Designed miniproteins, single chains, continued (3). Designs and how they scored, part 41

Each design is a single chain, and the fold is of that chain. pLDDT is the mean over its residues in the fold that is shown.

## One batch from the design tools (miniprotein)

Design m9388
Fold by ESMFold2-Fast:
Structure m9388 (fold): chain A 73 residues (1-73)
Amino acid sequence: SLSPEEGRQLFRELVDAVRNKDKEKLKAVLERINEKSPLTRLEARSIVEYAARLLGDKEALEFGLKVVDELFP
């Protein structure tokens, strides 16, 4: 399982990737999370939805969900 420190750092990186609509960074962060704590597509979508809600950015939500669906078909 992820340590609390690793989890916080990875979530910060995920929020930054979603904010900046950085597809490769978002993929890299999701793959790192999945390696340490395996994710279903639904769980990956939920994490991205939470990040986008914190940002209040609907376009960032749509971007993030598209990346998740490509990575977790």
Scores: mean pLDDT 85

Design m9389
Fold by ESMFold2-Fast:
Structure m9389 (fold): chain A 76 residues (1-76)
Amino acid sequence: SPEERKRLLALLFLAAAGSSVTLARRMKENGRDKALIDAEVQTAIDLAQRAIELAPDDEKIREKAQKVIAEAQAIA
């Protein structure tokens, strides 16, 4: 169904957002340039927002996306 396809895409965007959070955290731990860390944080937030847009009525996807956004913001 179209709804199932959007949900699968939202989960893919969430997985990508989680990977960007992990990368940003490791970059910060390794003393990388703030500009690069901030760019990766923004990528994580943008990907998580895209997941919400793809599945706006899916509470579980929204909760996971909001958690990713909060984790990304805590790095910056």
Scores: mean pLDDT 89

Design m9390
Fold by ESMFold2-Fast:
Structure m9390 (fold): chain A 85 residues (1-85)
Amino acid sequence: SDLIDRLLQFLQDFKKRADELKKTASPEVQKEIDSYYLLVGLRAQDLIINLPSLSLEEQQKKLEEFEKEVQEVLDWLEERVRQAS
C-alpha cells in the first residue's frame, strides 16, 4: 500500500532526526525523545493495524493528522535541545 509505504518512510525519517537530536541533548531531554519515539512507534503500529478497516479518504486523513502531530512534537523537541545547548 502506498499509504503504508509513506508511513514507514515517515517513521524512518523521524527515527533518523530523533537520533540526531539525541547527540546534542541533555540526559533529561534524551529520555523525553526516547519516550516520544516509543509512543510514536506504538501509535504507528495501531494505525497500520486499523487502517485497512477505513475508506481510503479516512486513511489519508488519519495519516496526515498523525504526521502533523508527530512533526509538531519533533519541532518542540528540537527547540528544547537548542535552548539547552
Scores: mean pLDDT 84

Design m9391
Fold by ESMFold2-Fast:
Structure m9391 (fold): chain A 71 residues (1-71)
Amino acid sequence: SAAELLAKDAKESVESALRQAKKLPDAETQSQKIVEGLERGARRAGELLGPEAQKQMDEVVAYARKLAEEL
């Protein structure tokens, strides 16, 4: 449940961040940095909360990469 809540919050936050990045002059570069930050967050979640949390966060990373490609 904690891992699911973390992943849900991260997904919502990254959606907002990527949509805001689209409004910036260097939208592609900013989107890339956001995804890289999320990748580091997923790795950290795995280290602190275990493999289930990393798995849930890796799904959010995949979603964010797909969304960034579409923006």
Scores: mean pLDDT 83

Design m9392
Fold by ESMFold2-Fast:
Structure m9392 (fold): chain A 76 residues (1-76)
Amino acid sequence: MAAEEVYKETLKKVKEEIEEIFKRSKGDIPTILRESTLLLAKVKQELIDEGLPEVAEKVVREASRYLFELVAKEEE
């Protein structure tokens, strides 16, 4: 229960931060990828430090899919 709640809340926050990166970067894909990668690395380490490596893997995987979808739409 607690791990699932952490997963959902963390994923929501990470997606919101990725959207803010997109908004402030104004379509600069290299900047978006750099800042989003740093965000994902930070979130992954924080979850591992909390003893939730499986949650870290799921958050990074789903957030990376979301990031890729947004990048693909910008490049079309």
Scores: mean pLDDT 82

Design m9393
Fold by ESMFold2-Fast:
Structure m9393 (fold): chain A 95 residues (1-95)
Amino acid sequence: MIQVPDVPGISPEMREEIQRLLEQLLTLSPEEQGKLLSEFIEEMTEKYGIDKAVRAMQALVDTASRLLPEDRYQQFVQQATRSVGMAVGRSRRKS
């Protein structure tokens, strides 16, 4: 079973959502991963705010680094970084 690291400011509910999402992400293509990561960061931002959403994405990426081969991890990080960048850019104007 996939373990998400204990990151300050992440609730038990957020951690469970990260674990479930990561299990799904590992079975998907890079394009599908990108879409799901974008949906995830938006949902986390709406529920918990952008700071906690970014922390959740950092925890997701860190967990992936321990589970994926280097080549697949690099693709995953690119998709995650892109999704976070767009979410942060959007939230900075609304808050």
Scores: mean pLDDT 72

Design m9394
Fold by ESMFold2-Fast:
Structure m9394 (fold): chain A 83 residues (1-83)
Amino acid sequence: MEEARRRAIEGADALVDSAAPYLTPEQRAEVRELARRFAEKYDSPEAALVVTASVIAGFMQGPDAGRASLAAAERQARELEAT
């Protein structure tokens, strides 16, 4: 499980770095933190990759879609942490 979490976090970091043209430095840091939270709290560490990709896809569609995707992921992370 430790190796799977490490690989998921590394993959999420690589995805965020590849999306640099679509994200501000602050947004990149926020997405990295979300990926870490999902990897730690979700039963499947691979969920961190899925969440990271979906937020990036949101920003690729536009700033409003990106912010909505980020807000949705943040709410989901809080719900996981509350359980």
Scores: mean pLDDT 77

Design m9395
Fold by ESMFold2-Fast:
Structure m9395 (fold): chain A 112 residues (1-112)
Amino acid sequence: MSETEKKLFELLKELAKIYNIKISDEELEKAVKNLIKLLDPDGDGLFDAEKFVAFVKELIPDLPFSDEEIIEIADLDGDGKIDVGEFGRFIGFLHAYDEEAAKKFLEKILSL
């Protein structure tokens, strides 16, 4: 795994434990690779903010935030890129806003 794949694997594994979601390491590795292919197609280890927003809206279409609001929440430094830590903080934001939406988002990610 790349460093980004390792960090994302560790983050998603801990989140799966928190939400009591049963997933094997093999299934988790597949989910991580698929997520990186969708959000980091240039391989720079950072997720593209516009692709991230499209992904969030596809997985949670009823989320009552604009594209700009989602970017503001996830991309704290405003550079158009989201690191694994910012991604984790976004899931934390979703949990505080709507725990069921956060769980649904995570379940959909883990099923990739």
Scores: mean pLDDT 80

Design m9396
Fold by ESMFold2-Fast:
Structure m9396 (fold): chain A 106 residues (1-106)
Amino acid sequence: MDSPEDIEAAEVLERLIANNPELRALVEQLQQQLEELSGKFAEALEKGDIEAAQKYHDQMLQAIRDAGEQLVKLAPPEDQEAVRRTFKMMEERARELAEAMIAKAK
C-alpha cells in the first residue's frame, strides 16, 4: 500500500502539471522520450542484445533524473520536496523493472 507521503507527493505533482504549462511540456517530453527508449529497450531484448538493452535502460534513468531536476527548479519552494520524492520513486521503480527484464532475457 502506498504511504500517505507517497500519495500526497503524487497529488502535488499532478496539480503542478495541471496548472503550469512549462511543467506539463516537460512531463510530456519525458513521456515521449520514455516511450521511444522503452520501444528500443524491448526490441534489444527481443534480439538478445543485452548490451543495447542496458544502454537504453541507462538512457531512461538519465531522462527521469534530468526531468526531475528541471521540474524541481520550476516548482514552487513548498512543492519541491514532493517533486523530488515522486521522481526518486519513479527512477527506483524503472530501475527495478528493467533490471528484472534484463535478468530474465539472459
Scores: mean pLDDT 81

Design m9397
Fold by ESMFold2-Fast:
Parts: C-alpha cells; sequence; structure tokens
Structure m9397 (fold): chain A 71 residues (1-71)
C-alpha cells in the first residue's frame, strides 16, 4: 500500500541521517508528482526506495523523479 511504502521510505531515510524536514519535503514532492497522472504514487515510492537502497543522494533522486515526469 502507499501508506506502507511511505513508512518504509521515512524509516530508511531516518536511518541514513536525513532530517524530518528533508524527508517530508521529498514525500510531498512525490505526492505532487503523482498528481500529474503520468506515474502512480506507488510506483514513484517503489522507485525512490530502490534508489535510496542503491545509495543515491536525495538530490540525485529528485533529478530522476523530474526525468520520469518529463518522459
Amino acid sequence: SVAELKKELRELLRKQGYSEETIERLIKGIEQAAETGKVSEEELLRRTIEWVKEGKSIEEIERELVRMLLS
């Protein structure tokens, strides 16, 4: 579910030392991206979790999310 994926993403980012402000900014960005209808919120969250596990920075993740919306 979307709620479970958001919980997993928040927990992963906390473990990597990101602030709650930074975490919530990223989550809101994903929610806004999903409103475009091009990619589902669940798919955006799954991709973001995968990128975090691969060691990508939030800046790199934000660039990839923008690329997905423009394609």
Scores: mean pLDDT 84

Design m9398
Fold by ESMFold2-Fast:
Structure m9398 (fold): chain A 98 residues (1-98)
Amino acid sequence: MKEKLEEAKKRIKELSQAAIDALKNGDVETAKELVLEMIRLINENADLIDPVDGIKAQALLLVALTEADMGNYDGAIDAVKGAEDVILKSIDKALEKL
C-alpha cells in the first residue's frame, strides 16, 4: 500500500509537469494524453484515497481537457496544477494513516 501510494505520488508529479510543458509548447495532443494518464492513475488508486478528493481532481482534469481544446492553455495549466495539488494532498493524508 505505502509503496503504491509513493509511486503514484511520484508519477502524478511527473505527468503534471509534462502536461504543463506540453501546454506551454502548444502541444495539445500530448497534453491531453498526459491528462488522461493522470485520470487513469487516480482511478487505479481510488480505493486508497479519499473519494471526494479523487472526484475533485478528476473534475479539474476534465476542465483542463476542455480548456486545452478551446485554446485556453493558461486555464488548462491552472486546472492541471489544481488537480495535482488536490491529489498530492490526498495521497499524503492516506500515507499518514499507515
Scores: mean pLDDT 87

Design m9399
Fold by ESMFold2-Fast:
Structure m9399 (fold): chain A 74 residues (1-74)
Amino acid sequence: GAMEEELVKKAEELAKEEVEIALKEKDPIKALREAIEGGRRLLAQAEAAGDELAVAALKAAIKVLEEKLKELEK
């Protein structure tokens, strides 16, 4: 539904901003790994709570972070 699509889009936009912040850190790879780990912890909590909207948004955000990490690690 529209609410899920809006939350996913917002989560992806926020994840892209987090990527830009991480890239300016002294250790960008470490910063991205820490962001991914934090996202995975939140995802586990959302899944345990049955919060399907939060699960969709967090999966989208984590994917953005993981794709950038893979690009940097090559």
Scores: mean pLDDT 87

Design m9400
Fold by ESMFold2-Fast:
Structure m9400 (fold): chain A 95 residues (1-95)
Amino acid sequence: LPLLDQLVRPDAELAALLRETTGSTRETWTLRQVVQAVIRYAILQGLFLPGEDRNIIDLSGTVLGKILGADSVDANDVDGIAARLLTAATLVPLP
C-alpha cells in the first residue's frame, strides 16, 4: 500500500487532537486522514505563517509541534508530515 493508505492507531495525545478536530471517535485512521486532520487543526488554531510563507505551519511551543517533533512544517510536504506522524502512531495491519 502507498504510505498514505496505511492504517494507523494514533497515540493518546494525537488521538485527542484528532477527536477535537474531526469529532470522530474512531480508533484507527488512514495516514492520509491523519495528515488532513492535522492540516485542519493548524488552520483552526491559526498556525500558518502570513505572507510569502503561507504554506509554512509554525509549530513552535504547540502541542502539534511536540507530536511532530518539529518547530515548523510545510503543509505541501504531505509525505514529510506523514513520516513525522508515524512517530506518534502505531501501524495497524489491514483487516
Scores: mean pLDDT 79

Design m9401
Fold by ESMFold2-Fast:
Formats: structure tokens, sequence, C-alpha cells
Structure m9401 (fold): chain A 87 residues (1-87)
């Protein structure tokens, strides 16, 4: 059984990540700008990860097509919301 607090934390992370990616899409932000914003979110939610790991994860996400990333994040958020309702 996954703790409700763990699901809520992960949901908050994905919601902030989605907001940043949607803003980047609307504003036609550069890949470097998007990468830095994603890195800041990883720092906020996963401060115990080494900086090099956070940067690599941010670069990986920022390299994806924005529409596909947004669609994937929306599906993940919907799935977590459903799991949270069932806990």
Amino acid sequence: MIPKSSLEYHLAFLEELLAVVEEARRNKASREELKERIREIYEKFFPSLPEEVREALAESLASQPLEELIAHLRRSIAHLRKLLEEV
C-alpha cells in the first residue's frame, strides 16, 4: 500500500512540472529555459538527489517534444488522482 502523503507529494511534483511545461509551450521558451525551470522543480521536490542527477533528468525531459510531454504528464496526474481517491 502506497502512503497517501507519498501520493500527494508526487502529485504536487507532477502538477508543478506540468504548469512549467505548459508555460514554456505558450511562451515558446528555449530548451535551456525549460531545462532550468525543470531543474528548479527537482531541487524543490528532490533536494537529496545529487545536482548532476537533477540536471540530467531536467535535460532529458526538456529534450522531449512539448506536446508529448504535456500529454504524458496529464495522463500521469489523472492516474495519481484516481489512486488518491481510492486510498
Scores: mean pLDDT 80

Design m9402
Fold by ESMFold2-Fast:
Structure m9402 (fold): chain A 77 residues (1-77)
Amino acid sequence: SKLDELMAQLQALVQDYVDNKDKMSKEQLQAKIQQIQALSQQIIEAARAAGLDEDNIKLFEEQSQQLIASMQKDLEA
């Protein structure tokens, strides 16, 4: 499904970030954060369109926001 494809893309982006963040420039890190933000938003919209449980969507939204905040903190370090 589209949701499964988007989730796979998010997992790949997050894994790439975890594996390579120490080798990335600040511009590359910022671009990666923007990509993850955009993809997370698409996943939330796709999940709602698919009629997934709102509590699970909210949990994903909260987890995504925490990840983004952590990445932004890494960018400032």
Scores: mean pLDDT 84

Design m9403
Fold by ESMFold2-Fast:
Structure m9403 (fold): chain A 65 residues (1-65)
Amino acid sequence: AEEYARAAERAARQAEAAARAGDSATKGSMFHEAVKMAELGGGDPRAVEAARRAEEYARQGGALL
């Protein structure tokens, strides 16, 4: 449902902020939260896209991604 998509998007934004702040624990946790919300949303494209963005931020190692 839309609630899961919004939760996934919020988690993705928190992952981005954590990546910018160098908080590896938080960006990893928020990536997992975004994936969980996308799964609960039954593959809602909006939630899936948010989880994908969160994965990109979680994998950031400086200039590598």
Scores: mean pLDDT 75

Design m9404
Fold by ESMFold2-Fast:
Structure m9404 (fold): chain A 104 residues (1-104)
Amino acid sequence: MLEELERRVRELVERLRELGYEDHARALEELYRDALRYYKYVTYGVLERAFIRNEPVEKVIEELKVEEVEEEEGLRHIERVLEDVASIPVNMERGIERSIERQK
């Protein structure tokens, strides 16, 4: 799932760059990177705290299960956002650009 999602993001970013939407491509890359950082921090941060404080592994596993469910939901949300971005018509993107730089 994660590797396939990363490939899809890379392909979409390259396509956006080929179409001349460099700022949108960069924003998508940054968004995906920040999302991955967040989930790693949430998932592994609890485990690090348990090792430092010598807390029971059973309690850590229960906390990780809750965070694991949130991680799965977050990955589904990222997939939906990617699908929504991919479905934006090129003419609508050009319309937004022209409304910002309205000149003849």
Scores: mean pLDDT 58

Design m9405
Fold by ESMFold2-Fast:
Structure m9405 (fold): chain A 80 residues (1-80)
Amino acid sequence: SEEERRESILLAEVAVIGGEADFLESLADPADAELLALLRRIRELVEEAKKAIKEGKLEKAEELIREAQRLLLEAERRLR
């Protein structure tokens, strides 16, 4: 179904965001508490999005993914 396709896309988006956050943490200075807190927030949003997807709350999952993507761009800019 279209809903099943959207669920699969959202799960893939969540996996990509989580992997990118893990990669950025590997590059982060352990003393950069602000960047590490930002990456932690991204992971919290990823876990909440996974939960929303499992509960069939796809609109909520999309909002959480959008926020995680916004914060991920902030983290990437901080490292450049």
Scores: mean pLDDT 88

Design m9406
Fold by ESMFold2-Fast:
Structure m9406 (fold): chain A 89 residues (1-89)
Amino acid sequence: YENAVKFFEALAKGDTEAALEYLEKGREELLSLETESNPAVERAFMEAYFQLDEPEVREALREVAEYLLKSDDPTLRALGVTLLSWANL
């Protein structure tokens, strides 16, 4: 789950380019989270949520969410809905 962790860490830093890179590298890891949980990924995910007061983080979440919503994969689209809801909170 190294790439899934780095994906959420990049989002928490407002680094859209790095987040998209780790999304593509960690695609199978993110899809596996549909059937199993991982504590390191959960921690990185929550760190992104706790950084929502940062404008760069909200913008990265919005841009990455828009990319995810265009995916053919329903699990990735669901993640996109979650991230977009956070960006608009």
Scores: mean pLDDT 79

Design m9407
Fold by ESMFold2-Fast:
Order: sequence, then structure tokens, then C-alpha cells
Structure m9407 (fold): chain A 98 residues (1-98)
Amino acid sequence: SHMLELARELLKEAEKYLELAEKALKEGNLKEAAKYLTQAEITASFAAMLLSILKKYSPEISEEEKELEERLRETIERIEELEKKLKEADPNVKYDVT
């Protein structure tokens, strides 16, 4: 499924942006951390949309689809943890939603 492959690639990109955000936060670069976190949020949102569409139009959930749903859940949890840490470090940091 092309949509399943696209969802996998989007999750992979979101995971990559989260790693970059975590690294930037550890280095004290709050602006760069916020930028990468925003990119991870946008990318994960598109993956969530694709998985939602697949679930709606497929009566049987594949093992690959279950794997991606679990990875999406873990990605969202990591995003929430990083948002909390970033706000604790600088409550005035702004996320760029572009």
C-alpha cells in the first residue's frame, strides 16, 4: 500500500526531527529545539491522518498498520515530553507552525 509506505516514511521523518530536537535541547539551543519539535509535530500529524484513513477504509488492520499506530503513539508521547521540557526551560518559546 502506497499510503502505508507514506505513513512509515512520515513517521521516520518525525522520529528524525525528534532526535534533532532532543539534541538541540541538550545543547541549550532552545530556538532550534522548538523548530525541530514543530516539524516533528506537523509530520506526525500527517502520519496520523494517513493511518486514520487506512483504518476507516480497511476492515482488517494489518500487523504493519498496528506497528505504525504504536510508533505514532510513542512519537506523540515523546513530542509531549519535549514540549514540557522546552516550556520549563523557556516559557516564552514560540513554535513555528509552518
Scores: mean pLDDT 83

Design m9408
Fold by ESMFold2-Fast:
Structure m9408 (fold): chain A 99 residues (1-99)
Amino acid sequence: HMEELEKARKEAEELRNQLIEFGDKLVESTKKLIEKYKDNPELVEKIKQSALDTAEALAEEFKRLADSMKKTPAGKILAEAVREAAEQLLEKVKEFIES
């Protein structure tokens, strides 16, 4: 059914946007914690490391989910969206921490 592929593309777009939004919220929460504890460099370093570790763990889990989705043509479209979102999530957190 060609309709299933079209539906999968819309679902992939929605899922990708939701995952990107989740990444943005993670960065904003991390920024607030760093600003709150800016006078404690030891704690700031731990906050940065925790955010990076969390982003790496989430990216790895998203890749595993993507691999499990590849069983159907529709699943391949969803897998690509999840993989792209995972890469963007990790990149945003790294950029923020390294800035």
Scores: mean pLDDT 80

Design m9409
Fold by ESMFold2-Fast:
Structure m9409 (fold): chain A 111 residues (1-111)
Amino acid sequence: SELILEAMRLILEAIHYLAVHGDIDSAIEKLQKAVELLRQAGVFEGAELVEQAIEILKKAKTQEQILKAIELALQAMEVARSKLKPELKLEGEIIIGMALINYGLFKLTHG
């Protein structure tokens, strides 16, 4: 579960890079690390969603494409949260809450 929580923190950092800094390259780097941790933890569905987000970001030319990548990353966080041990679920929910704030900020500034 600790690997899953670390992956969720990396996804949060990636969404923050996209929403606040417009830094796609840094976001991809954080998401790639999250994929490795999710695979090590056996959360293959979450890893696949993050990989889809990475592929969209690599080809992204529009804010709509970046928004879709953020939405896939948020879906990956929900999958990851569902696999956390009960004692870590609250921390996982807090991380998702912070990610949703960044998602809202992106939508207000770019969509």
Scores: mean pLDDT 90

Design m9410
Fold by ESMFold2-Fast:
Order: C-alpha cells, then structure tokens, then sequence
Structure m9410 (fold): chain A 97 residues (1-97)
C-alpha cells in the first residue's frame, strides 16, 4: 500500500487593538510525498468570509474550517499550507484597513 500521511495545520490571530480575530485549520491526507495543499480564508470589509483551497497531486482528502471576524472597513486574511515531503506547515496572517 502507498504510504498515507495526514497533516493538520492551523493559523490564528487575536488582536484586540485592531478588533480582529480568527482561525483557519486545514487537515490533508496524502498518498504521495510530492503532495501539497493550502487554504486561505478572508473576511472582507462587508463582513463576508471567503475561503479558497489549493490542492496539488497526491491529495486524497482536504478539510478546512474557518472563523474570522473584523470590524467594518477592515480585511483579515489567514492562510496555511502543508507539504507531505517536508512533513511541515506554513501559516500567516494579514490585516488591511
């Protein structure tokens, strides 16, 4: 059987001075060491949350959850990416207002 690797990564921010808070979590199952996946979650100035996922070869399943809050006129973006080859994750946050 091909090796199966499950990775979970999370990005979070809580900044009371900016009035922003949020988290995004990504769980990916790979059947290839060449696999990668990402999720980006953004809350816009209108309060609408948009989520986008990036998937590369070797992904069996991807699940993401997000919960983001920002005041009117502020955009909060959180992202995570995972790589099966590195058994690691990268994450970040951006606030624009």
Amino acid sequence: SAPVITLTAKASLDDPDLGVSGSVELTVTFNSTEGSASVTATVGADGTTTTSQGINRGVISVESTSSLSAPAGVRLTLWVSVSAAENTSYSGARVEG
Scores: mean pLDDT 76

Design m9411
Fold by ESMFold2-Fast:
Structure m9411 (fold): chain A 84 residues (1-84)
Amino acid sequence: EEIVPKEEAQKVADNPLADTDAAIEIISEIIELQASTLDEEARKALVRELAKMFGLSEEQVEELLKNNLDKETVKRVLKEEFEK
Protein backbone atom coordinates (compact mmCIF):
# COMPACT_ATOMS: atom_id res chain seq x y z
CA GLU A 1 0.00 0.00 0.00
CA GLU A 2 2.87 2.40 0.73
CA ILE A 3 4.62 1.19 -2.42
CA VAL A 4 1.92 2.16 -4.87
CA PRO A 5 0.92 5.79 -5.51
CA LYS A 6 -2.24 6.77 -3.66
CA GLU A 7 -4.69 8.94 -5.54
CA GLU A 8 -7.46 7.95 -3.15
CA ALA A 9 -9.59 6.85 -6.06
CA GLN A 10 -10.33 3.27 -5.06
CA LYS A 11 -9.79 3.32 -1.31
CA VAL A 12 -11.68 6.52 -0.53
CA ALA A 13 -14.34 5.82 -3.16
CA ASP A 14 -15.99 3.59 -0.56
CA ASN A 15 -15.75 6.35 2.05
CA PRO A 16 -15.46 9.68 0.21
CA LEU A 17 -16.74 11.51 3.30
CA ALA A 18 -13.74 10.29 5.27
CA ASP A 19 -11.70 13.17 3.89
CA THR A 20 -13.02 16.20 2.05
CA ASP A 21 -9.94 16.65 -0.14
CA ALA A 22 -9.93 12.98 -1.12
CA ALA A 23 -13.68 13.07 -1.75
CA ILE A 24 -13.28 16.05 -4.06
CA GLU A 25 -10.55 14.30 -6.02
CA ILE A 26 -12.60 11.15 -6.44
CA ILE A 27 -15.77 13.00 -7.38
CA SER A 28 -13.96 15.16 -9.92
CA GLU A 29 -12.33 12.08 -11.46
CA ILE A 30 -15.67 10.29 -11.75
CA ILE A 31 -17.27 13.37 -13.26
CA GLU A 32 -14.49 13.70 -15.83
CA LEU A 33 -14.87 10.04 -16.76
CA GLN A 34 -18.63 10.35 -17.13
CA ALA A 35 -18.36 13.54 -19.16
CA SER A 36 -15.97 11.82 -21.57
CA THR A 37 -18.60 9.19 -22.38
CA LEU A 38 -21.58 11.54 -22.49
CA ASP A 39 -23.04 13.56 -25.31
CA GLU A 40 -22.90 17.32 -25.03
CA GLU A 41 -26.53 17.46 -23.88
CA ALA A 42 -26.03 14.83 -21.18
CA ARG A 43 -22.86 16.62 -20.13
CA LYS A 44 -24.84 19.82 -19.64
CA ALA A 45 -27.35 17.92 -17.53
CA LEU A 46 -24.51 16.62 -15.36
CA VAL A 47 -23.14 20.12 -14.89
CA ARG A 48 -26.57 21.43 -13.91
CA GLU A 49 -26.91 18.60 -11.42
CA LEU A 50 -23.61 19.62 -9.87
CA ALA A 51 -24.61 23.28 -9.84
CA LYS A 52 -27.83 22.34 -8.08
CA MET A 53 -26.03 20.28 -5.47
CA PHE A 54 -23.31 22.82 -4.75
CA GLY A 55 -25.01 26.08 -5.69
CA LEU A 56 -22.64 26.90 -8.52
CA SER A 57 -22.87 30.18 -10.39
CA GLU A 58 -23.57 30.45 -14.10
CA GLU A 59 -19.93 31.38 -14.66
CA GLN A 60 -18.74 28.23 -12.91
CA VAL A 61 -21.17 26.14 -14.95
CA GLU A 62 -19.83 27.66 -18.17
CA GLU A 63 -16.24 27.02 -17.06
CA LEU A 64 -17.03 23.37 -16.38
CA LEU A 65 -18.60 22.98 -19.81
CA LYS A 66 -15.79 24.90 -21.50
CA ASN A 67 -13.27 22.49 -20.01
CA ASN A 68 -15.45 19.40 -20.60
CA LEU A 69 -15.72 18.84 -16.85
CA ASP A 70 -11.97 18.49 -16.56
CA LYS A 71 -10.88 16.90 -13.29
CA GLU A 72 -8.80 19.89 -12.24
CA THR A 73 -11.57 22.38 -12.95
CA VAL A 74 -14.19 20.30 -11.16
CA LYS A 75 -11.85 19.86 -8.20
CA ARG A 76 -11.28 23.61 -7.93
CA VAL A 77 -14.98 24.38 -8.05
CA LEU A 78 -15.90 21.74 -5.48
CA LYS A 79 -13.09 22.77 -3.17
CA GLU A 80 -14.30 26.37 -3.31
CA GLU A 81 -17.80 25.29 -2.30
CA PHE A 82 -16.62 22.97 0.46
CA GLU A 83 -14.47 25.77 1.84
CA LYS A 84 -17.51 28.00 2.30
Scores: mean pLDDT 69

Design m9412
Fold by ESMFold2-Fast:
Structure m9412 (fold): chain A 86 residues (1-86)
Amino acid sequence: MREQLSEAIRNLDVDTAREILRKLGLPEEVVERFTRKLEGLRDRANSGDGVDVSRANNEAQKLSDLVLNAKDEEDFIRVVEELALS
């Protein structure tokens, strides 16, 4: 799941990320906040502005790396919750 979520974040695949977060049993508020954050990054990546595209892709990569580098399942869930609420 961690690797699949990391890939979905990197690809700005909001629908796949939402499915994974729901399978993890996270509260719907956390799922909605996290996916809204990814939707914002996706929208900027599709803006046609090279600076916004670059920054959005860099932010997606950082989020992907934070998820992938979680030490265990408990740390993984904590990271996802913190990213959703920030």
Scores: mean pLDDT 81

Design m9413
Fold by ESMFold2-Fast:
Structure m9413 (fold): chain A 109 residues (1-109)
Amino acid sequence: MEEVIRKAEEAIRGAREALKNGENTNLSPLTQIGLISLILAERLMSSVDLDTALEMVKAALRRVDPEHAEEQIEALEEAARWAREQGLSDVDVLALAIAAAELVRERLS
């Protein structure tokens, strides 16, 4: 779990750095995961609070990939807990959680 959270943090950091620098070409797969996670987090949180958004993502994971959903949800919940303990913003908490779930999916595929 610690390695998944570390990679998720790296993904979000890389995505924020790429956005700041205007980079949109030759992005690493890890940075792409971070970028997609940030976009999804911002879109969800434009309409709902963090706790509701996390429950919506868990429901989506169970619907889209039932075979891997429980391992992805474990990563999502642990990443969200860690990010909250670090004092990250609600958008960054959600983005990190989504990135962690996606990294677990890639490992299981």
Scores: mean pLDDT 84

Design m9414
Fold by ESMFold2-Fast:
Structure m9414 (fold): chain A 59 residues (1-59)
Amino acid sequence: MAQTQALVQATQDLIAQGRAAGLSPEQIRALGGRLIGDAIDAGAPWEAVQAGAAVVGSV
């Protein structure tokens, strides 16, 4: 539960910061994909990975 919320929040913050910095949707997706990859390597549960990936995919 807490890990899913934390990963979703981190992904949303990354998208907001990327937009504020004038990054393209492609650049934001690349950064989001890296964040999700790091979470998988850290052993995040699949539910958290799915939720975070869905947020990245919305860009």
Scores: mean pLDDT 80

Design m9415
Fold by ESMFold2-Fast:
Structure m9415 (fold): chain A 108 residues (1-108)
Amino acid sequence: EFEEALKELLKYLEEEMGMELGESVKTKEGLKELFEIIKRSLIEARAVEEGLPQEKLEEILSDEDLAIEELKKMAKEELGIELPEKLSEVELVRVIKKLAKYLYEKSN
């Protein structure tokens, strides 16, 4: 289940976003690294669309609370999903997968 979902997500990230991802993503440690990479890429893509200064982007990326707030805004605006104040790893995976798929489909 989770492994198949990760393989599908990896395909979108590699083909659509040009990301290079290691085999370690199949471990718990790799899962955390994958989430951080996807989170960063999604926030960076949004910052480019919004015309945010690089200094503000780095501020958001260096602060977990600000990064989560940005992901919540993306989920609400793009997917119509309101996220809870505290996110579990499973909830974060689901949101990131939906956002990655949405961006892939939007790009055709």
Scores: mean pLDDT 68

Design m9416
Fold by ESMFold2-Fast:
Structure m9416 (fold): chain A 77 residues (1-77)
Amino acid sequence: SPILEAIQDFLYEKMKEYPEMKEDLIALMPNLPSSASAEEYKEEIKRRYEEVLPKSKYPEKLKEVVEELLELIESLK
């Protein structure tokens, strides 16, 4: 799925930029079928964000990453 590949590439790049957030960023990785729509990926990312946020040591940066990721997914058809 081009959407899943874009999400994976984005999160792996963020893991390089913020290695201290690797655990949080891995937890954001969606586990949806390749047939899932952009809207289904956005909802899954929001759901995962809500689960990760209370356990995060970097809540402000996590919010920024998730906002950028949701904008990326929205830009994909």
Scores: mean pLDDT 87

Design m9417
Fold by ESMFold2-Fast:
Structure m9417 (fold): chain A 92 residues (1-92)
Amino acid sequence: SGEERIEKMLKEAEETLERIDELLKRPSVQSDPQVKALLEKMKEELKKIKKEIQSVDPNDKKKIAELEIELGSIITGWEALKVVLDKEEENR
């Protein structure tokens, strides 16, 4: 249902926000202004889409699908960045 899809998106967005907050606490991230700025920007984008997901009509299947695609793109970008950051941490 549309309500179940909205709940799933909100959970995925919230979990991703928590993971970004965990990365922001790393000393290596705190000492790298460019990485910190990228993570803060991703956090802002996630908060913005979370607000849109919270306001969507559960019966608007087209809008829900568009939000799923947009959220998926943001999360994929975050996961790619995390892989790079984890690799840099391992090589220090």
Scores: mean pLDDT 86

Design m9418
Fold by ESMFold2-Fast:
Structure m9418 (fold): chain A 84 residues (1-84)
Amino acid sequence: MVKELTELIRRIRENPTVENSTELLNLVVRAALAGRIDDIKEAFREVGIEVESEDELFDALEELVAPDDITLGVLRIFYAVLKL
């Protein structure tokens, strides 16, 4: 999980696309639903992004992902899931 997330974040930082952004959001949602939020925070730390709260995680994801309506829609759904 952590290595997969870290590798995907690096790819997105080089070239954000709808495909790689959606893949990241899918992995983050799966990790959150599995109670593995600490794995998400660890992956962000490995790329130099400090995330201490759910709101900071959301902001970091919004900065990383492709700025298209589909990706942002998925991100909003993820934020609702993370707040549960």
Scores: mean pLDDT 77

Design m9419
Fold by ESMFold2-Fast:
Parts: C-alpha cells; structure tokens; sequence
Structure m9419 (fold): chain A 66 residues (1-66)
C-alpha cells in the first residue's frame, strides 16, 4: 500500500512537470497510470484529491490571480 502511494506521488510529480512543459501526451499518460493504480487498489477518491491539489498548485503558479 505505502509503495503504491509513493509510486502515485511520483506519477503526480511527472504529471505536474508535463503540464508545466505543455507536454499534453506525457501528462495524459501519467494521469492514466495514476487512475489505473488508484482503481486497482481502491483509493480513487484519495488520489483524485491529491491530483486536484497538485493541479491547483500549478495553476496558482502560472495564473495572475484565481
């Protein structure tokens, strides 16, 4: 379980970096892997919250004002 959470955190980092780089294909692949693992281990709600927070942080960094 903990090893899976660590892998998901790594994939979230990869997703964030891909979003910052404008690499839509890489971002989509990372997101797909994240949700595949979340579904397999029954932690979809927790992972969705983590992804949402990570995306919000990137948007806050790039946006003038939210």
Amino acid sequence: MEEVKKEIDRLIDEFVEAVRAGDTERAAQALQKIFELAKKYGIEDEVLERVTRALQAVQDEQAAAA
Scores: mean pLDDT 77

Design m9420
Fold by ESMFold2-Fast:
Structure m9420 (fold): chain A 84 residues (1-84)
Amino acid sequence: GPTPEQLKAVQLLNKGLIYYRKGDYEKAAKYFKEAAELTPDSYLGAIAYRLLSEAYEKLGKTEEAQKWKDKADEIERKFQERLA
């Protein structure tokens, strides 16, 4: 089954998505960042970094958004290379 860290990350992603939908991008970014830090270099981490990037784009923080997009892309690339 999923690890305790994976379960907590999913809960944090769900909290972030609730705030994102409400337009509270600062709180959304906080929860997405916490989720990513619990599951770095994993499929859940890639999702969390992608959502974190989108939240930063909504905040007008373009440089931070690009940083987290690049991190998500890096993790996704490593995952694809291991499956190929």
Scores: mean pLDDT 86

